# Designs tried in a protein design run: designed miniproteins, single chains, continued (5). Part 16

Each design is a single chain, and the fold is of that chain. pLDDT is the mean over its residues in the fold that is shown.

## One batch from the design tools (miniprotein)

Design m16529
Fold by ESMFold2-Fast:
Structure m16529 (fold): chain A 55 residues (1-55)
Amino acid sequence: MEKLEEIVRVTAEKSSVENLEVMLKSAQIRAERFGDERYKALAEAIQRVLEEKKK
């Protein structure tokens, strides 16, 4: 889980806000529909980076 969050954080920092919003929405939809805990963690990590970029 930590390794995935770190990779996502590095990738998210290199991505635009627009791309991050698309990634967040996609991860949230997949977490909800498939019940996959990895996508839920991914969505939370992207959300944190997105909030920091909008600050």
Scores: mean pLDDT 72

Design m16530
Fold by ESMFold2-Fast:
Structure m16530 (fold): chain A 82 residues (1-82)
Amino acid sequence: MKPSPTARLVGLTLRAIGALLDGNYEEAARDFEQAAELMEKVLGNKKASEYFRKAAEAARQGNADEALEYLTKGIKAANEFS
């Protein structure tokens, strides 16, 4: 059974948060990039996608606080469907 796009987004987001807390910045960045692609290509939300891409970049730089800030902005943008 293939998960819905929303269920996949929630799973990716939770996994990314766990990875950040564990200091696994590469895994967090990959999860944020997958969330960004899902937002852009499946859900059509470019603004949320841009925030998730910024979260991935912050995670690659080892900046967990900035990654979580962009994640929060991405979730807010996802709830305000364009």
Scores: mean pLDDT 81

Design m16531
Fold by ESMFold2-Fast:
Structure m16531 (fold): chain A 93 residues (1-93)
Amino acid sequence: MTDEQSERVRRQLEEALRAGRLGEGGKLLLTIMDVALKLGLPPSVAFEIAVEALNRLGTPFGKEILTAVRNKDWPLLEEKVRELYRELQQEKE
């Protein structure tokens, strides 16, 4: 996905959130993207990290992400985003 496409998706998610039309998965995707963007990652990478985090919700790693979001534990969520980023970088070399 391009940075422009990822920015469009993020804008659509924010509009849906304001309208009360965003589901639980969409809220998680938006939250993780926002954390990744705060860490200085490009929108395309932020989207990739957010999708990967959602794919892991059934794992111990995913449970830690859900706990961090529920408790507003932003330092823990930032750590999990950095872990996903390092893993994705290894796959791309």
Scores: mean pLDDT 78

Design m16532
Fold by ESMFold2-Fast:
Structure m16532 (fold): chain A 65 residues (1-65)
Amino acid sequence: SMSDVAAKVAGKLIRLMAIGTVTLEKVDGRKVLRLSGVPEAERAAAEAEAQEVGETLGYDVEILP
């Protein structure tokens, strides 16, 4: 259901915010999710979760240092 999808997305965002900085922006109709400050050991898993969130919500994903 949409409620189950929302709960899963919220959980992923909370986990990402616990290990790094997440910003959600809307510029000229384009939605961008930026993830930064993630420890190197967590980066690959965090990038995968950010991409899944971005795909689900229609955000382009950018991973920064």
Scores: mean pLDDT 82

Design m16533
Fold by ESMFold2-Fast:
Structure m16533 (fold): chain A 84 residues (1-84)
Amino acid sequence: SSEMEEIKEQAKKIVDETTEFARKVILEHKPTLDQQNKIEQLLQQIGEQARKILDAKTVKEAEEHLKQLERLAEELKAYALEVA
């Protein structure tokens, strides 16, 4: 359905933007190994939610995982801004 396609496109956009933001922070600010590990853990959790969206059989299931993806992306952005 178009609604499912929109959710998948939104998820891809969030993953791409969040990954690029994290890459920039690591390259420009060279955080500690512990800080890099925290960023990588958050990216792994984001990837897991994105996978669950791709595997979702209903729009409602996909929307629930999209909300979790959005929360994790905001958490990563907040954390990355503190290490910048």
Scores: mean pLDDT 88

Design m16534
Fold by ESMFold2-Fast:
Structure m16534 (fold): chain A 125 residues (1-125)
Amino acid sequence: DNVPVKMTPEEARERSYEDALANIRAGARYFVVAGRRDRVEEAARAAREAGLVVAVARGADLPVTQGIASNDPDAILAFVNQLAPEAVPAMERGIATSDLDALRRAAEILTAATGATVVVGARPV
């Protein structure tokens, strides 16, 4: 490839957060955000305002924030699997049922695996 790479992996993660936040506001049914506490709290607020069931687990205040928001549950589960495969069953249940305890479990596992503050959400069934 003869095209200069303009985005670092860190810049790509930050862009994923910006896109996730915009998609939450646009009515995405499912989301995950991990990173800075202020950005996680912003995403949680936007998601609650959009009518999503939201769970937050507090970890470290990491400098880089990443996320996904989508109507496609497979895209969300693929993102969760890349961060922490062990969180997939809880997230799949949370997506299918909008069960706050399942979403909270997924956020806790993601926080334990990544060290980041994490928020997850799903639209009520």
Scores: mean pLDDT 85

Design m16535
Fold by ESMFold2-Fast:
Structure m16535 (fold): chain A 68 residues (1-68)
Amino acid sequence: SEFDELIERLKKRLEEAKENKDPLGAATVQLSAATLYVAAKNQGREEDAARAKELMDETVKILKELEK
């Protein structure tokens, strides 16, 4: 599905941001995941919404790890 493809692309971007210690990259993934979450909720796609929220939560953890 379109949501599957977008989530997988964002997961790869988040992995790159973590490897490169790039907080701007991680923040960009968080914004994109939040957009997908809202879209999925508006369409009643609860499973896709849950996946997007999980990705948002992982992005927050990585952003905290990148802070001093």
Scores: mean pLDDT 83

Design m16536
Fold by ESMFold2-Fast:
Structure m16536 (fold): chain A 81 residues (1-81)
Amino acid sequence: SLADILRAIGLALRAIGLELDLSRLKGDPALIERARALARAARDHAMAALRNPSQADAHLAEAERALAEAEALLAEIRASE
């Protein structure tokens, strides 16, 4: 649906923004890399939702979970700087 397409694009853009935020941090490299991996997973699932509309719900759910985990790690890294 159009709603799924817009949601996928929004999640992909949020993931890209997170990767840019993470690139500017000087915290724990292991936590930064874990957050980057989650942001990349979120972007990959958002893109998969666009490529496979029949499985969009599953991919969007995975993208949202990965993005939430990446955002939580970003907050922890920022709190430690």
Scores: mean pLDDT 88

Design m16537
Fold by ESMFold2-Fast:
Structure m16537 (fold): chain A 70 residues (1-70)
Amino acid sequence: SAEEEQKRQEVKELLLKRVQQIADAIKSQYPDAKVTISVIDGKTIVLTVETKEGTYVETVNLDEALKELE
């Protein structure tokens, strides 16, 4: 329904905002780190943090996040 689609869009925007806040916090503490946020297929958010010590990758699936919020 239109109401379900609206809720999905609001959750997606909230998740993107939270991931951006985390990325900003990491970049503030580790200015030499390369922090990248990517959205794949409109439903998977990928946060990549590249440092001299190595690369950290975290993935958030929108459909799984929606299930946990119910």
Scores: mean pLDDT 75

Design m16538
Fold by ESMFold2-Fast:
Structure m16538 (fold): chain A 86 residues (1-86)
Amino acid sequence: SAVEELMSLLDEENQRALQAFLTMLEMPEEYFEYLKKLNPEKYQKLLELEARLQEAIELYEQGKVEEARALVAELATEIKNLLKTP
């Protein structure tokens, strides 16, 4: 998949961060409703990062590999910060 190919362009730490984020996005709807109530700022950041990940995938599928790589590397850093916040 385009996501797996994009992840292969990152170091192991950033690959683990993106994989954890993808796993988080697969959580049931009840998790996101709870998160929205507990930490609305974190929930909004999650939605922003998901939208930017979709943008990176679209860039990769269009053959804009360098732009997609740069965007996904920035995303991995922000995802690591999101995942460290309880």
Scores: mean pLDDT 82

Design m16539
Fold by ESMFold2-Fast:
Structure m16539 (fold): chain A 75 residues (1-75)
Amino acid sequence: SLERLVEGLRELARESESPVLREGLLRTAELAEEYSPESAAMAGEGMLTHASDFVDPEEARELAERARELAREAL
């Protein structure tokens, strides 16, 4: 469900302590709402992967996995 994807991504952003990861998750949620889950999955994966260069790699990986599961459920 698109609604569940958007809500889930915003919840992950709220729980994230990293401003970079939070921004990436919020942008992914906006893309999902504005365009499609497919567009959000492509852009969001890139943003979260990029963020892993600037934050704890384990946290970035864990958040990326959770975001991918949300996107897969919506697709």
Scores: mean pLDDT 67

Design m16540
Fold by ESMFold2-Fast:
Structure m16540 (fold): chain A 68 residues (1-68)
Amino acid sequence: DKEKIEELKKKRQELLKEYDTLPASSQESAQLSGRIISEMGDFIETGDEVKALEGIVKLLEDAINKLK
């Protein structure tokens, strides 16, 4: 679990760097941020950090793919 958490955190960091290079609108960025906050809120309530990080990674991958 700990190793999976570190791998997911690394992937999240890489995806965030890629997203910052893309011409996202303020609305798209606000929507993505809201969904990431929601996933983090679920983690705080349930303690399932792996599920929250997997959700955030998926949200970032989907957002990047839509902007390309």
Scores: mean pLDDT 75

Design m16541
Fold by ESMFold2-Fast:
Structure m16541 (fold): chain A 118 residues (1-118)
Amino acid sequence: SKLDELRQQFYNAANTTLNLVNNKASVNDILEALKTLYGLLKQLLDASTDPIEIASAVSEFLGVLNTIYDAYKDNKELREELIKILEELLSYLKTFDHPILQQLAEQIESFIEKLKSA
């Protein structure tokens, strides 16, 4: 199905991004991979109505963002892009009336505060 293809593309893009981080890729390569990954996440979120699936995909995405931040913590451009993505994702998750998604929204708020205080 289209949803199965989107899931596979999303998790493959997540692994690709993590491999770029492990290989000490350039900031530009990380930014491009991140934009691709976030685009796939948005498509997956639009296609899915299952809060558990949404929570799983968002959790995977947040793990990738944490890995990027830890590896490139001194890079202002990456930090600003991470904040922008997290703020957009937070606004989206706050539209849901579901406990699991509200808990993820709280985790995202904490992550944004951490990035802004760095």
Scores: mean pLDDT 88

Design m16542
Fold by ESMFold2-Fast:
Structure m16542 (fold): chain A 76 residues (1-76)
Amino acid sequence: SIRERLVEIAKKYNLDVNKILELADKLIREYGLSERKAYLIALIHAATARPIEELLPLSIEELEELLKQLGIESLT
């Protein structure tokens, strides 16, 4: 599942898994985001501290490109 892949990536890059999942769940609930988009935003935010407000208007493709530029594996 995409959630299992998120957890594995977060662990591999020594990111706070619980904070990423909490943020992603909040984004899905408050903004109606897809699981994939919420996980990409939460992962990028955890890795870079880039504001959520800057990530929300980006497409899934743009978020995946940002993740790739950070040297982090895709959720696919």
Scores: mean pLDDT 86

Design m16543
Fold by ESMFold2-Fast:
Structure m16543 (fold): chain A 71 residues (1-71)
Amino acid sequence: MLLSDEAIAVVTEGARRMLANADAGDLEGIEKAYEDAVKRINALPISDDEKELAIRALKLVYRLAVERYKA
């Protein structure tokens, strides 16, 4: 499965924001960054399969960010 340039951009920015909020000790910021990124993916004119792949990538980063916050 391939991600479009638009999906890659949203996932990359979402990941950056989640990790930045984790390093800042802001759990609410991690959650908001994840929710915002998921909404942006769902608004893209791409297939449901591509949306699922992008959201799966965002979920993996979200878990990493939450673990980093708790460390």
Scores: mean pLDDT 85

Design m16544
Fold by ESMFold2-Fast:
Structure m16544 (fold): chain A 61 residues (1-61)
Amino acid sequence: LSADDVAAARAAARDYIATFPREEINAAGREAHRLLVAGSPALSVDQANLATAGGVVEALA
């Protein structure tokens, strides 16, 4: 992934997190990113999911 692809994935992750209500991010948001991370090794498309999950982790931190 290029730096531009990573930046785009982070922006998408922020938008994704913004779709969750604040009260849901405590559990549902973490569960969603955990599923993305857990699913990442299965397919080549999971490399994009891993980058997105990294952005989600950064957004949640």
Scores: mean pLDDT 54

Design m16545
Fold by ESMFold2-Fast:
Structure m16545 (fold): chain A 73 residues (1-73)
Amino acid sequence: MDQELQQRLQQTQQIYDDAYKDAVELLSQGYSPQQVKDTLYKKYGAQLKALGFSDQDVQDEITTIVNKAKASL
C-alpha cells in the first residue's frame, strides 16, 4: 500500500481544514472573497505545491474553500 500517498492525503486534508477556518474568519471580519483567496494562496500555496499539487490545482481548491466558507455564513 502507498503509505506516503496516504500521509500526503491526510496532510492535504489538514491544510484544507485550516484554510477553511481561516476563510470563515477573514470573511466574518469583512474581507472580500478575493482578498481571502489571495491570503490563503500566500499562506498555504507553497505547502500544497510541496504535496504535489500544481499551481492551478491550488488556485482551484482555494476558490472552492472560499466559496464553501462564504456559503456557510
Scores: mean pLDDT 82

Design m16546
Fold by ESMFold2-Fast:
Structure m16546 (fold): chain A 74 residues (1-74)
Amino acid sequence: MIPEKLTEEQEKLAEEIYEEIKKRIEEEGEEIGNVILEAMVRMENEPDEVKRNAIILALTRFGKDLRKEEGKLK
């Protein structure tokens, strides 16, 4: 992603949200649907455009990584 589409704050927030989602699902065994739903609710209630976009970016990155891992497991 090009720098012009992300601020330093947005990039850091997206990374934090991505790692939190990953940890909750992979390390804590939480249900994927519930974790994703909570992230979507957070996005809908976020008044800051930059923070909202960071949540969308984190969810997109996680979905892409999840699909890649499923491909390895069959």
Scores: mean pLDDT 71

Design m16547
Fold by ESMFold2-Fast:
Structure m16547 (fold): chain A 97 residues (1-97)
Amino acid sequence: MSEEVREGKEAAVRLARELGEEELAELIEEAVDLAVEKGEDELARAIAGAAAFLLRNGRVEEARELVERVIELIRAERFDEARELLLEHGGGGTGLE
């Protein structure tokens, strides 16, 4: 796992736990780790970033729905759909340049 992915994951997980959302923190870890295991480091970074963005804005239910859907898409190897979903929630400047 790259340092950027690790730092993003840690930040998103911390935010979820600060909100009392321990199950969501575990889902964020699972989603990021699954993306890394599939060799999709850019997707893993996008997951961490989108989750952190939603949590910082109090959009807890949207973060949960997003992470659950992304896990399903990664397990089905539908990476392009996962990336599109994350772009819709993370804003159009995801640093995937």
Scores: mean pLDDT 80

Design m16548
Fold by ESMFold2-Fast:
Structure m16548 (fold): chain A 73 residues (1-73)
Amino acid sequence: GKLEKGKELIEEGKRKKEEGERILKEGREELKTATGEKVPIAIGRVLRGVGLITEGELLIRKGEELIKEAEEE
C-alpha cells in the first residue's frame, strides 16, 4: 500500500542523496586541482552529484507525502 511504497521511496532517496553527496565531494576536490580540459569534467561530476542529491530529496518528500496519505486512510 501507500505506507510501504512511501517507506521504499524514502530509503531509495536516502541512498541517492548519500551517493550524490559522495560524488559532489569528489567533484569539488577534483575541481580544486583541475586545469584545462579537466575543469569541465570536474564540473560535470559536481553537477551529477547535485542532481542525485536533488532527486534523493524529491523521493524522500514524495515518500513522506505517501506515508501521510496512508495515515489519513
Scores: mean pLDDT 86

Design m16549
Fold by ESMFold2-Fast:
Formats: C-alpha cells, structure tokens, sequence
Structure m16549 (fold): chain A 68 residues (1-68)
C-alpha cells in the first residue's frame, strides 16, 4: 500500500506546478504550501488535501482578478 507521505508530496508538487502555471507569486505559492501542510498535520486524507489545495489556488486567482 502506498505511504500517505508519498501521496501528500505528490499533491504538493502538482499544486505548486499548477500555481506556477497560473502565474501566482512566490508568496501565493507559499500560502498554498502552508494550506497543504496544515491539512496534513490535521490528519486530512490525500483527497481532502488535494481539494484544499485546489480551493486555495482558486481563492488566490480570484483575489488577483479583484485587484484589477
């Protein structure tokens, strides 16, 4: 069975890559990483962590659009 740590590391790598592709700043990428780590320490499942990462990226993209 796959270790939870390996699945969470994969979610983090995918989320960071997607955030970079969307043009998020280093500070915004750090916020995504913090959200993933917080969920991990709270014992969330890899699927829940992936959803949290997606929601955070969408929030940051919306904030950037609102600043225009």
Amino acid sequence: MLEKNNQVNKVMSEAVKKAEELGLTEEEIREVQRAIMKAYFEGKSPEEIEQIAKDKIEELVRQRKAEE
Scores: mean pLDDT 78

Design m16550
Fold by ESMFold2-Fast:
Formats: sequence, structure tokens, C-alpha cells
Structure m16550 (fold): chain A 78 residues (1-78)
Amino acid sequence: SAEEDELIEKILLTLKEAGGEPLSVKELAERTGASQSAVSRQLKKLEASGYVERVPGKGYRLTPRGERLAELLEELRK
């Protein structure tokens, strides 16, 4: 859906802006304007697809594959 696609893009771009620093579900929800439940659902999909990885006790960050996707999405938004 357009809502899920927009949230996926916001999550990836927010994690790219963090420069490799892990962000919690709460921090991602605050920065994207989405609920923690919506962010958690999309993070599980992105983790399953290899775009994000969980950092124990800290949250989520982009994988190298996720960084490449986020760069492409950033270019498409210009």
C-alpha cells in the first residue's frame, strides 16, 4: 500500500541519516511520525529482506544492501 511504501522509505532514509548508529523502534516512530506497532511490522519485513539488522540492546541499523537501497530512494525523492 502507499502508506506502507511511504513508511518503508521514511525508515530507510531515517536510518541512513543516522550514519550507521542503531535506532530503537521508539526513535524510528518519533522520527517517522508512525506508531511503534507500524514501525515494528515494517522493520520485521525489512530485516527478513536483508535491508536492516538488529543490534542487541540498541535497535536497528541498515545493512550494506539497505544503504544502497536508501541511496537510490534519496535520489528518487529529488
Scores: mean pLDDT 87

Design m16551
Fold by ESMFold2-Fast:
Structure m16551 (fold): chain A 101 residues (1-101)
Amino acid sequence: PLPAPPIRLTITVGGQTFTAELLGARGGADTVDLTLRALTPVPPLRAGDVVTVTPTVGGGTAAPVTLTLLGVEDLGDGVVRLTLSREDGAALMTAIAEAAA
């Protein structure tokens, strides 16, 4: 289960930074889909982009993780879906757990 405090992600791509709240994470066979609510304007994102993500949960902040986007979908109303590999998804979930500790 996700931690009880909101999970905030600070995401940097190509020198541009935005902040989002993690609404959910769903595992597939070889991928993990993240559903995010943007808190600041989202720069253009594409499959193949390398992003640096810093999770914050309550008062805790984890070390940044570097992830490669396999897919990006705009769901409207400031909600976006990012697709990661299972390995990158696991690294991000570990960082979120560290921020929550």
Scores: mean pLDDT 84

Design m16552
Fold by ESMFold2-Fast:
Structure m16552 (fold): chain A 64 residues (1-64)
Amino acid sequence: SAAAEAASAAGRAVSETATGEAADYANLGGVKGYIDAAEAGLDAEGSARATRDGALAGMKKGGA
């Protein structure tokens, strides 16, 4: 779907800036953001934003 494709691109953009544990936490945070957006019924743009914000939050927890 357009939402899944946009979310994947947004999450990958964040993960590519991190390595090791930070990248792993970024991926987990991105997935959580996407699930939360899907449950809230957000569109492709909202899903991408939620995934990116989740990935960034995860990356910070992983030490980035």
Scores: mean pLDDT 76

Design m16553
Fold by ESMFold2-Fast:
Structure m16553 (fold): chain A 57 residues (1-57)
Amino acid sequence: DHYRELALFLRAEGEKEKADRLYELANTNPVEADKEIAELGKKAKEGRKKMIEEYKS
């Protein structure tokens, strides 16, 4: 459920439309979903890192 867990995180970041598409791709075309994960995950990872830094403040 790597795709779904990442999609849930992206939805929390406000990118729910992209997250929903990613989840659908994971069910129909996992290879293509991996490419989407690489791009969307980069943005989500940066957002999470920024939030963690602000939380530490």
Scores: mean pLDDT 65

Design m16554
Fold by ESMFold2-Fast:
Structure m16554 (fold): chain A 76 residues (1-76)
Amino acid sequence: MVTLEVLFKGISVERAKKIAESVPGVVDVRGDPERQSVYVVTEDEEAAKKVAEELEKRLKEDPRVSDFTVSRVVPP
């Protein structure tokens, strides 16, 4: 499994989590309100790339999002 870390500004963690949960290929989503982030779990590298692209598109479409980054977390 591959985990993506999504950092964002301008929207709530709950809103970001809802956006992430609606993306096909997502296995799990965990919110971290203290860090203004969500962690998105995917099955493999191919799913992670597709999920990252869709997340970037959806976050760009939200006018309240002032900044965001999507990065890969090193597996445990």
Scores: mean pLDDT 80

Design m16555
Fold by ESMFold2-Fast:
Structure m16555 (fold): chain A 66 residues (1-66)
Amino acid sequence: SAAEAEEALREAVRRAEGLRVVRIERTSGTVRALLEGADGRRFAITVTSEDIAFAERSVQAAAEAL
């Protein structure tokens, strides 16, 4: 579900140091998140409710880009 995808994204951000959630928006099938790094850079991530594992990979990629 979109709620499960949101929780997976929030958990991945907690594991990634230097990232915070600015905004999360849910629809029936998607979660869109705006994240901010400690350096002030922002990353927009879109995850479908079926792609919970993709949420973790997307957050890791954002953290590695810092």
Scores: mean pLDDT 76

Design m16556
Fold by ESMFold2-Fast:
Structure m16556 (fold): chain A 117 residues (1-117)
Amino acid sequence: LKEEIEKLEKELKELEEKRKKVEEKLVETIKKIDEAIENDDSEEVAKALEELAKFLEELGLPESAKDAREVAEEVKKTKDKRKIVALVTALALRVIGELEQRIIEVKRKLEELKKKM
């Protein structure tokens, strides 16, 4: 029981650190995308999303990395600035949502285990 609590507390700290790194990378990526959109450069938007995907994969978020690559491919096929902004915004929310859900799950497990001590 105590060992399980210590393991979950470490997992929570690791997830919170990953969330911080992802938030910082998303801010950087969105800034690059805004500049690319201003220049009507859908290929540069796709490149920024591919760089985000590689970062997410290296951070141990392969599903979010796959999502980012799929959005990159969709962006290459559109000239609509509004669609690009909507796709990127939705992606950012999904990526953060995945980490938030994992953090909530670990917090719930910790609460249940501490209550049973």
Scores: mean pLDDT 83

Design m16557
Fold by ESMFold2-Fast:
Structure m16557 (fold): chain A 84 residues (1-84)
Amino acid sequence: MPSEEELKEKAIEMLRELGISDEELEEALKNNTLKEKIKERILERARELGEENPEAAEQQATQLTLILEGKIEELKKLSEEAAK
C-alpha cells in the first residue's frame, strides 16, 4: 500500500488534472468545501464526455477529501465497506 504522504501526493495530482489549483485546494480545506468542489469538477468533466455519474463522482470526491484531510483511517473503512 502507498504511504500516507504518497496517497496525498496522488490526490493533489488528481485535483490538478481536474483544474483545481493549489490555492483553491487550500481555500476549500479552510472553508470545508473541498468535497463539494471536487464533486462539481468531476461532474463538469463527465458532462463534457456525456458520461455523468453522480454516485461515482460523490464516492471519488469523498475519497480524495479524506486523503487530503489526513483521515486515512476513515478512507480504509470506506474501502473495506465498498469491497463487500
Scores: mean pLDDT 72

Design m16558
Fold by ESMFold2-Fast:
Structure m16558 (fold): chain A 82 residues (1-82)
Amino acid sequence: SEEEIEKARKEFEEAVKKLGEYDEEAAKKIREAYEKGLDEALKTAGEVLAEHLKNSSTEKNRKAAEAIGQAAGYIREIQELL
């Protein structure tokens, strides 16, 4: 439904905002990819997540990975609702 899509879009925006607090460059890359399309956004989020998980020993990278994972989840939810 339109309401469910709008909710997922708002949750995506919140997740990207949280990501920017830990990794502004990652947040920018995911936002730019989202402007190009949902498939590009999901691919970019997955690639950025893999890089952060490679260095999960830091609290900052763990929190960034969590926010990226949440953003990717909402992108997938939007794709399923369209």
Scores: mean pLDDT 83

Design m16559
Fold by ESMFold2-Fast:
Structure m16559 (fold): chain A 75 residues (1-75)
Amino acid sequence: MSPAERYEKRAEEAKAAAEELEAAGDTVGAQFFYAHAESYRLAAELIRQGVPVEEAERIAREVHERRIADISAAA
């Protein structure tokens, strides 16, 4: 499995987990998993565009950290 395919799979798994939490009424838990799904999708997209895996992972991590901080500040 390519690095991009691996991140796409993780994004789908995180999105599914977020949807289950949202259906159960855990809106904060859902927000965290949606943030994971978005960061994994971003990593996959960057890798597909030819960005080196290490750089794609760094960018996705920075985006994820900002989103987690925003969710935590709103809680």
Scores: mean pLDDT 84

Design m16560
Fold by ESMFold2-Fast:
Structure m16560 (fold): chain A 59 residues (1-59)
Amino acid sequence: EELEREIERLRQEIADAHEAFGNSSAADWQAKADQHSATVKEARERIRRLEEELERLRG
């Protein structure tokens, strides 16, 4: 339950980050590109760990 909620939150965070980055001006893209990449990578890594933990709890 708690793990599934955290995974969903992180997926929403990735979606929100993509939307915010897509709405950035061309001048902002270079400055934000590395930060956006880091944020998405970190969220995906956390999702992977939480999914692994959830699998252990299920079987």
Scores: mean pLDDT 75

Design m16561
Fold by ESMFold2-Fast:
Structure m16561 (fold): chain A 84 residues (1-84)
Amino acid sequence: AEELIKKAEELLKSDDPRKQVEAGHLGARAAELSKDPELAKRGSQLGIEGAKKALKSDDLEIILQAIGAALRAIGEAFEHGVAL
């Protein structure tokens, strides 16, 4: 889980919308797999941030993937008591 968080944070430094989508999905996955509430919170936040950045893309495929990442991250945030 911690490795996924670090990878997501690194991908968020990129201006590439595909890497931002990947960061979103990795953040959501880290939250899903985490046994630590703080890591789950951080993963959910990274998932939402990655999705928000990717939603600025004009590529419909990227937009749809970003929506998927956002929904996963929001679901995990709610499950782990993370306020939006």
Scores: mean pLDDT 76

Design m16562
Fold by ESMFold2-Fast:
Structure m16562 (fold): chain A 95 residues (1-95)
Amino acid sequence: SKEEIRKLILAQAILTLGLVTARLYKEDGDEEKAFEVLKNTLQEVAKILRELGYDEEAERIEQLLKESKTVDEAIAVGEEAIRWINEKIEELRKK
């Protein structure tokens, strides 16, 4: 429980930084770099979630990222993932 919460907080931090970094590259017109940051960030988050036993959510993130054709679509995947992680942290803290 406590270790799981710490790993979810780490995933949240990685994802938050990745989303901010990707938006900065997008604002600079570097959509290729923005997409690379999002891909690397979401793959690392999915790996952490899989290690914690959240295989279904990890697969969902990987599939949605694979289907993303634009930087905005990949950002939306990241925003959904951060909402899920935040909800899971709150759920685990209530136990």
Scores: mean pLDDT 88

Design m16563
Fold by ESMFold2-Fast:
Structure m16563 (fold): chain A 101 residues (1-101)
Amino acid sequence: MKEKEADELFEEAKRLLEEGRYTEAISLMRKSIDIYLDLGKYEKALEAALDFAEELVKAGKVNLAVAVLEGEARRLEVLGYTEMAEKLRARAEELRKLSEL
């Protein structure tokens, strides 16, 4: 798969998120991340996860953003991307402190 396909899947994920179609949006974000990882585009994969979580925060879905970051961190850790997983967990912890729920 090509980088452009990953970019297009990620833009569609953001569109679905704006429509409140969170499960479908998360699925497309994960597909985009997997393509970036397969291409060795690790920074783009990390940015996609973080940007997606930020869009959830803007939509007022802070608890969902935390759950997505923690779920993606676990998935990436299982795949061997430990440093990327740690960065996602750090952002989830920051968001949890902001929600104080």
Scores: mean pLDDT 86

Design m16564
Fold by ESMFold2-Fast:
Structure m16564 (fold): chain A 63 residues (1-63)
Amino acid sequence: MIKEEVEKKIKEEEENMGKETRRNVLESGSDMGKVFEESMKKKKERIDELKKKGDDLIKKYSS
């Protein structure tokens, strides 16, 4: 149950960040490559944080 909710939240956040990244890249115009790389790095860090928090939550409720 909790694992499924965590996976759903991670997927939703990933999709939302994908939309935001695409919009920011398109709006930047001049430094598209740098904006894309920075957005991808930020996205990875955010997803890693969500996974870590999700794992902690699963451990808490599996005991």
Scores: mean pLDDT 72

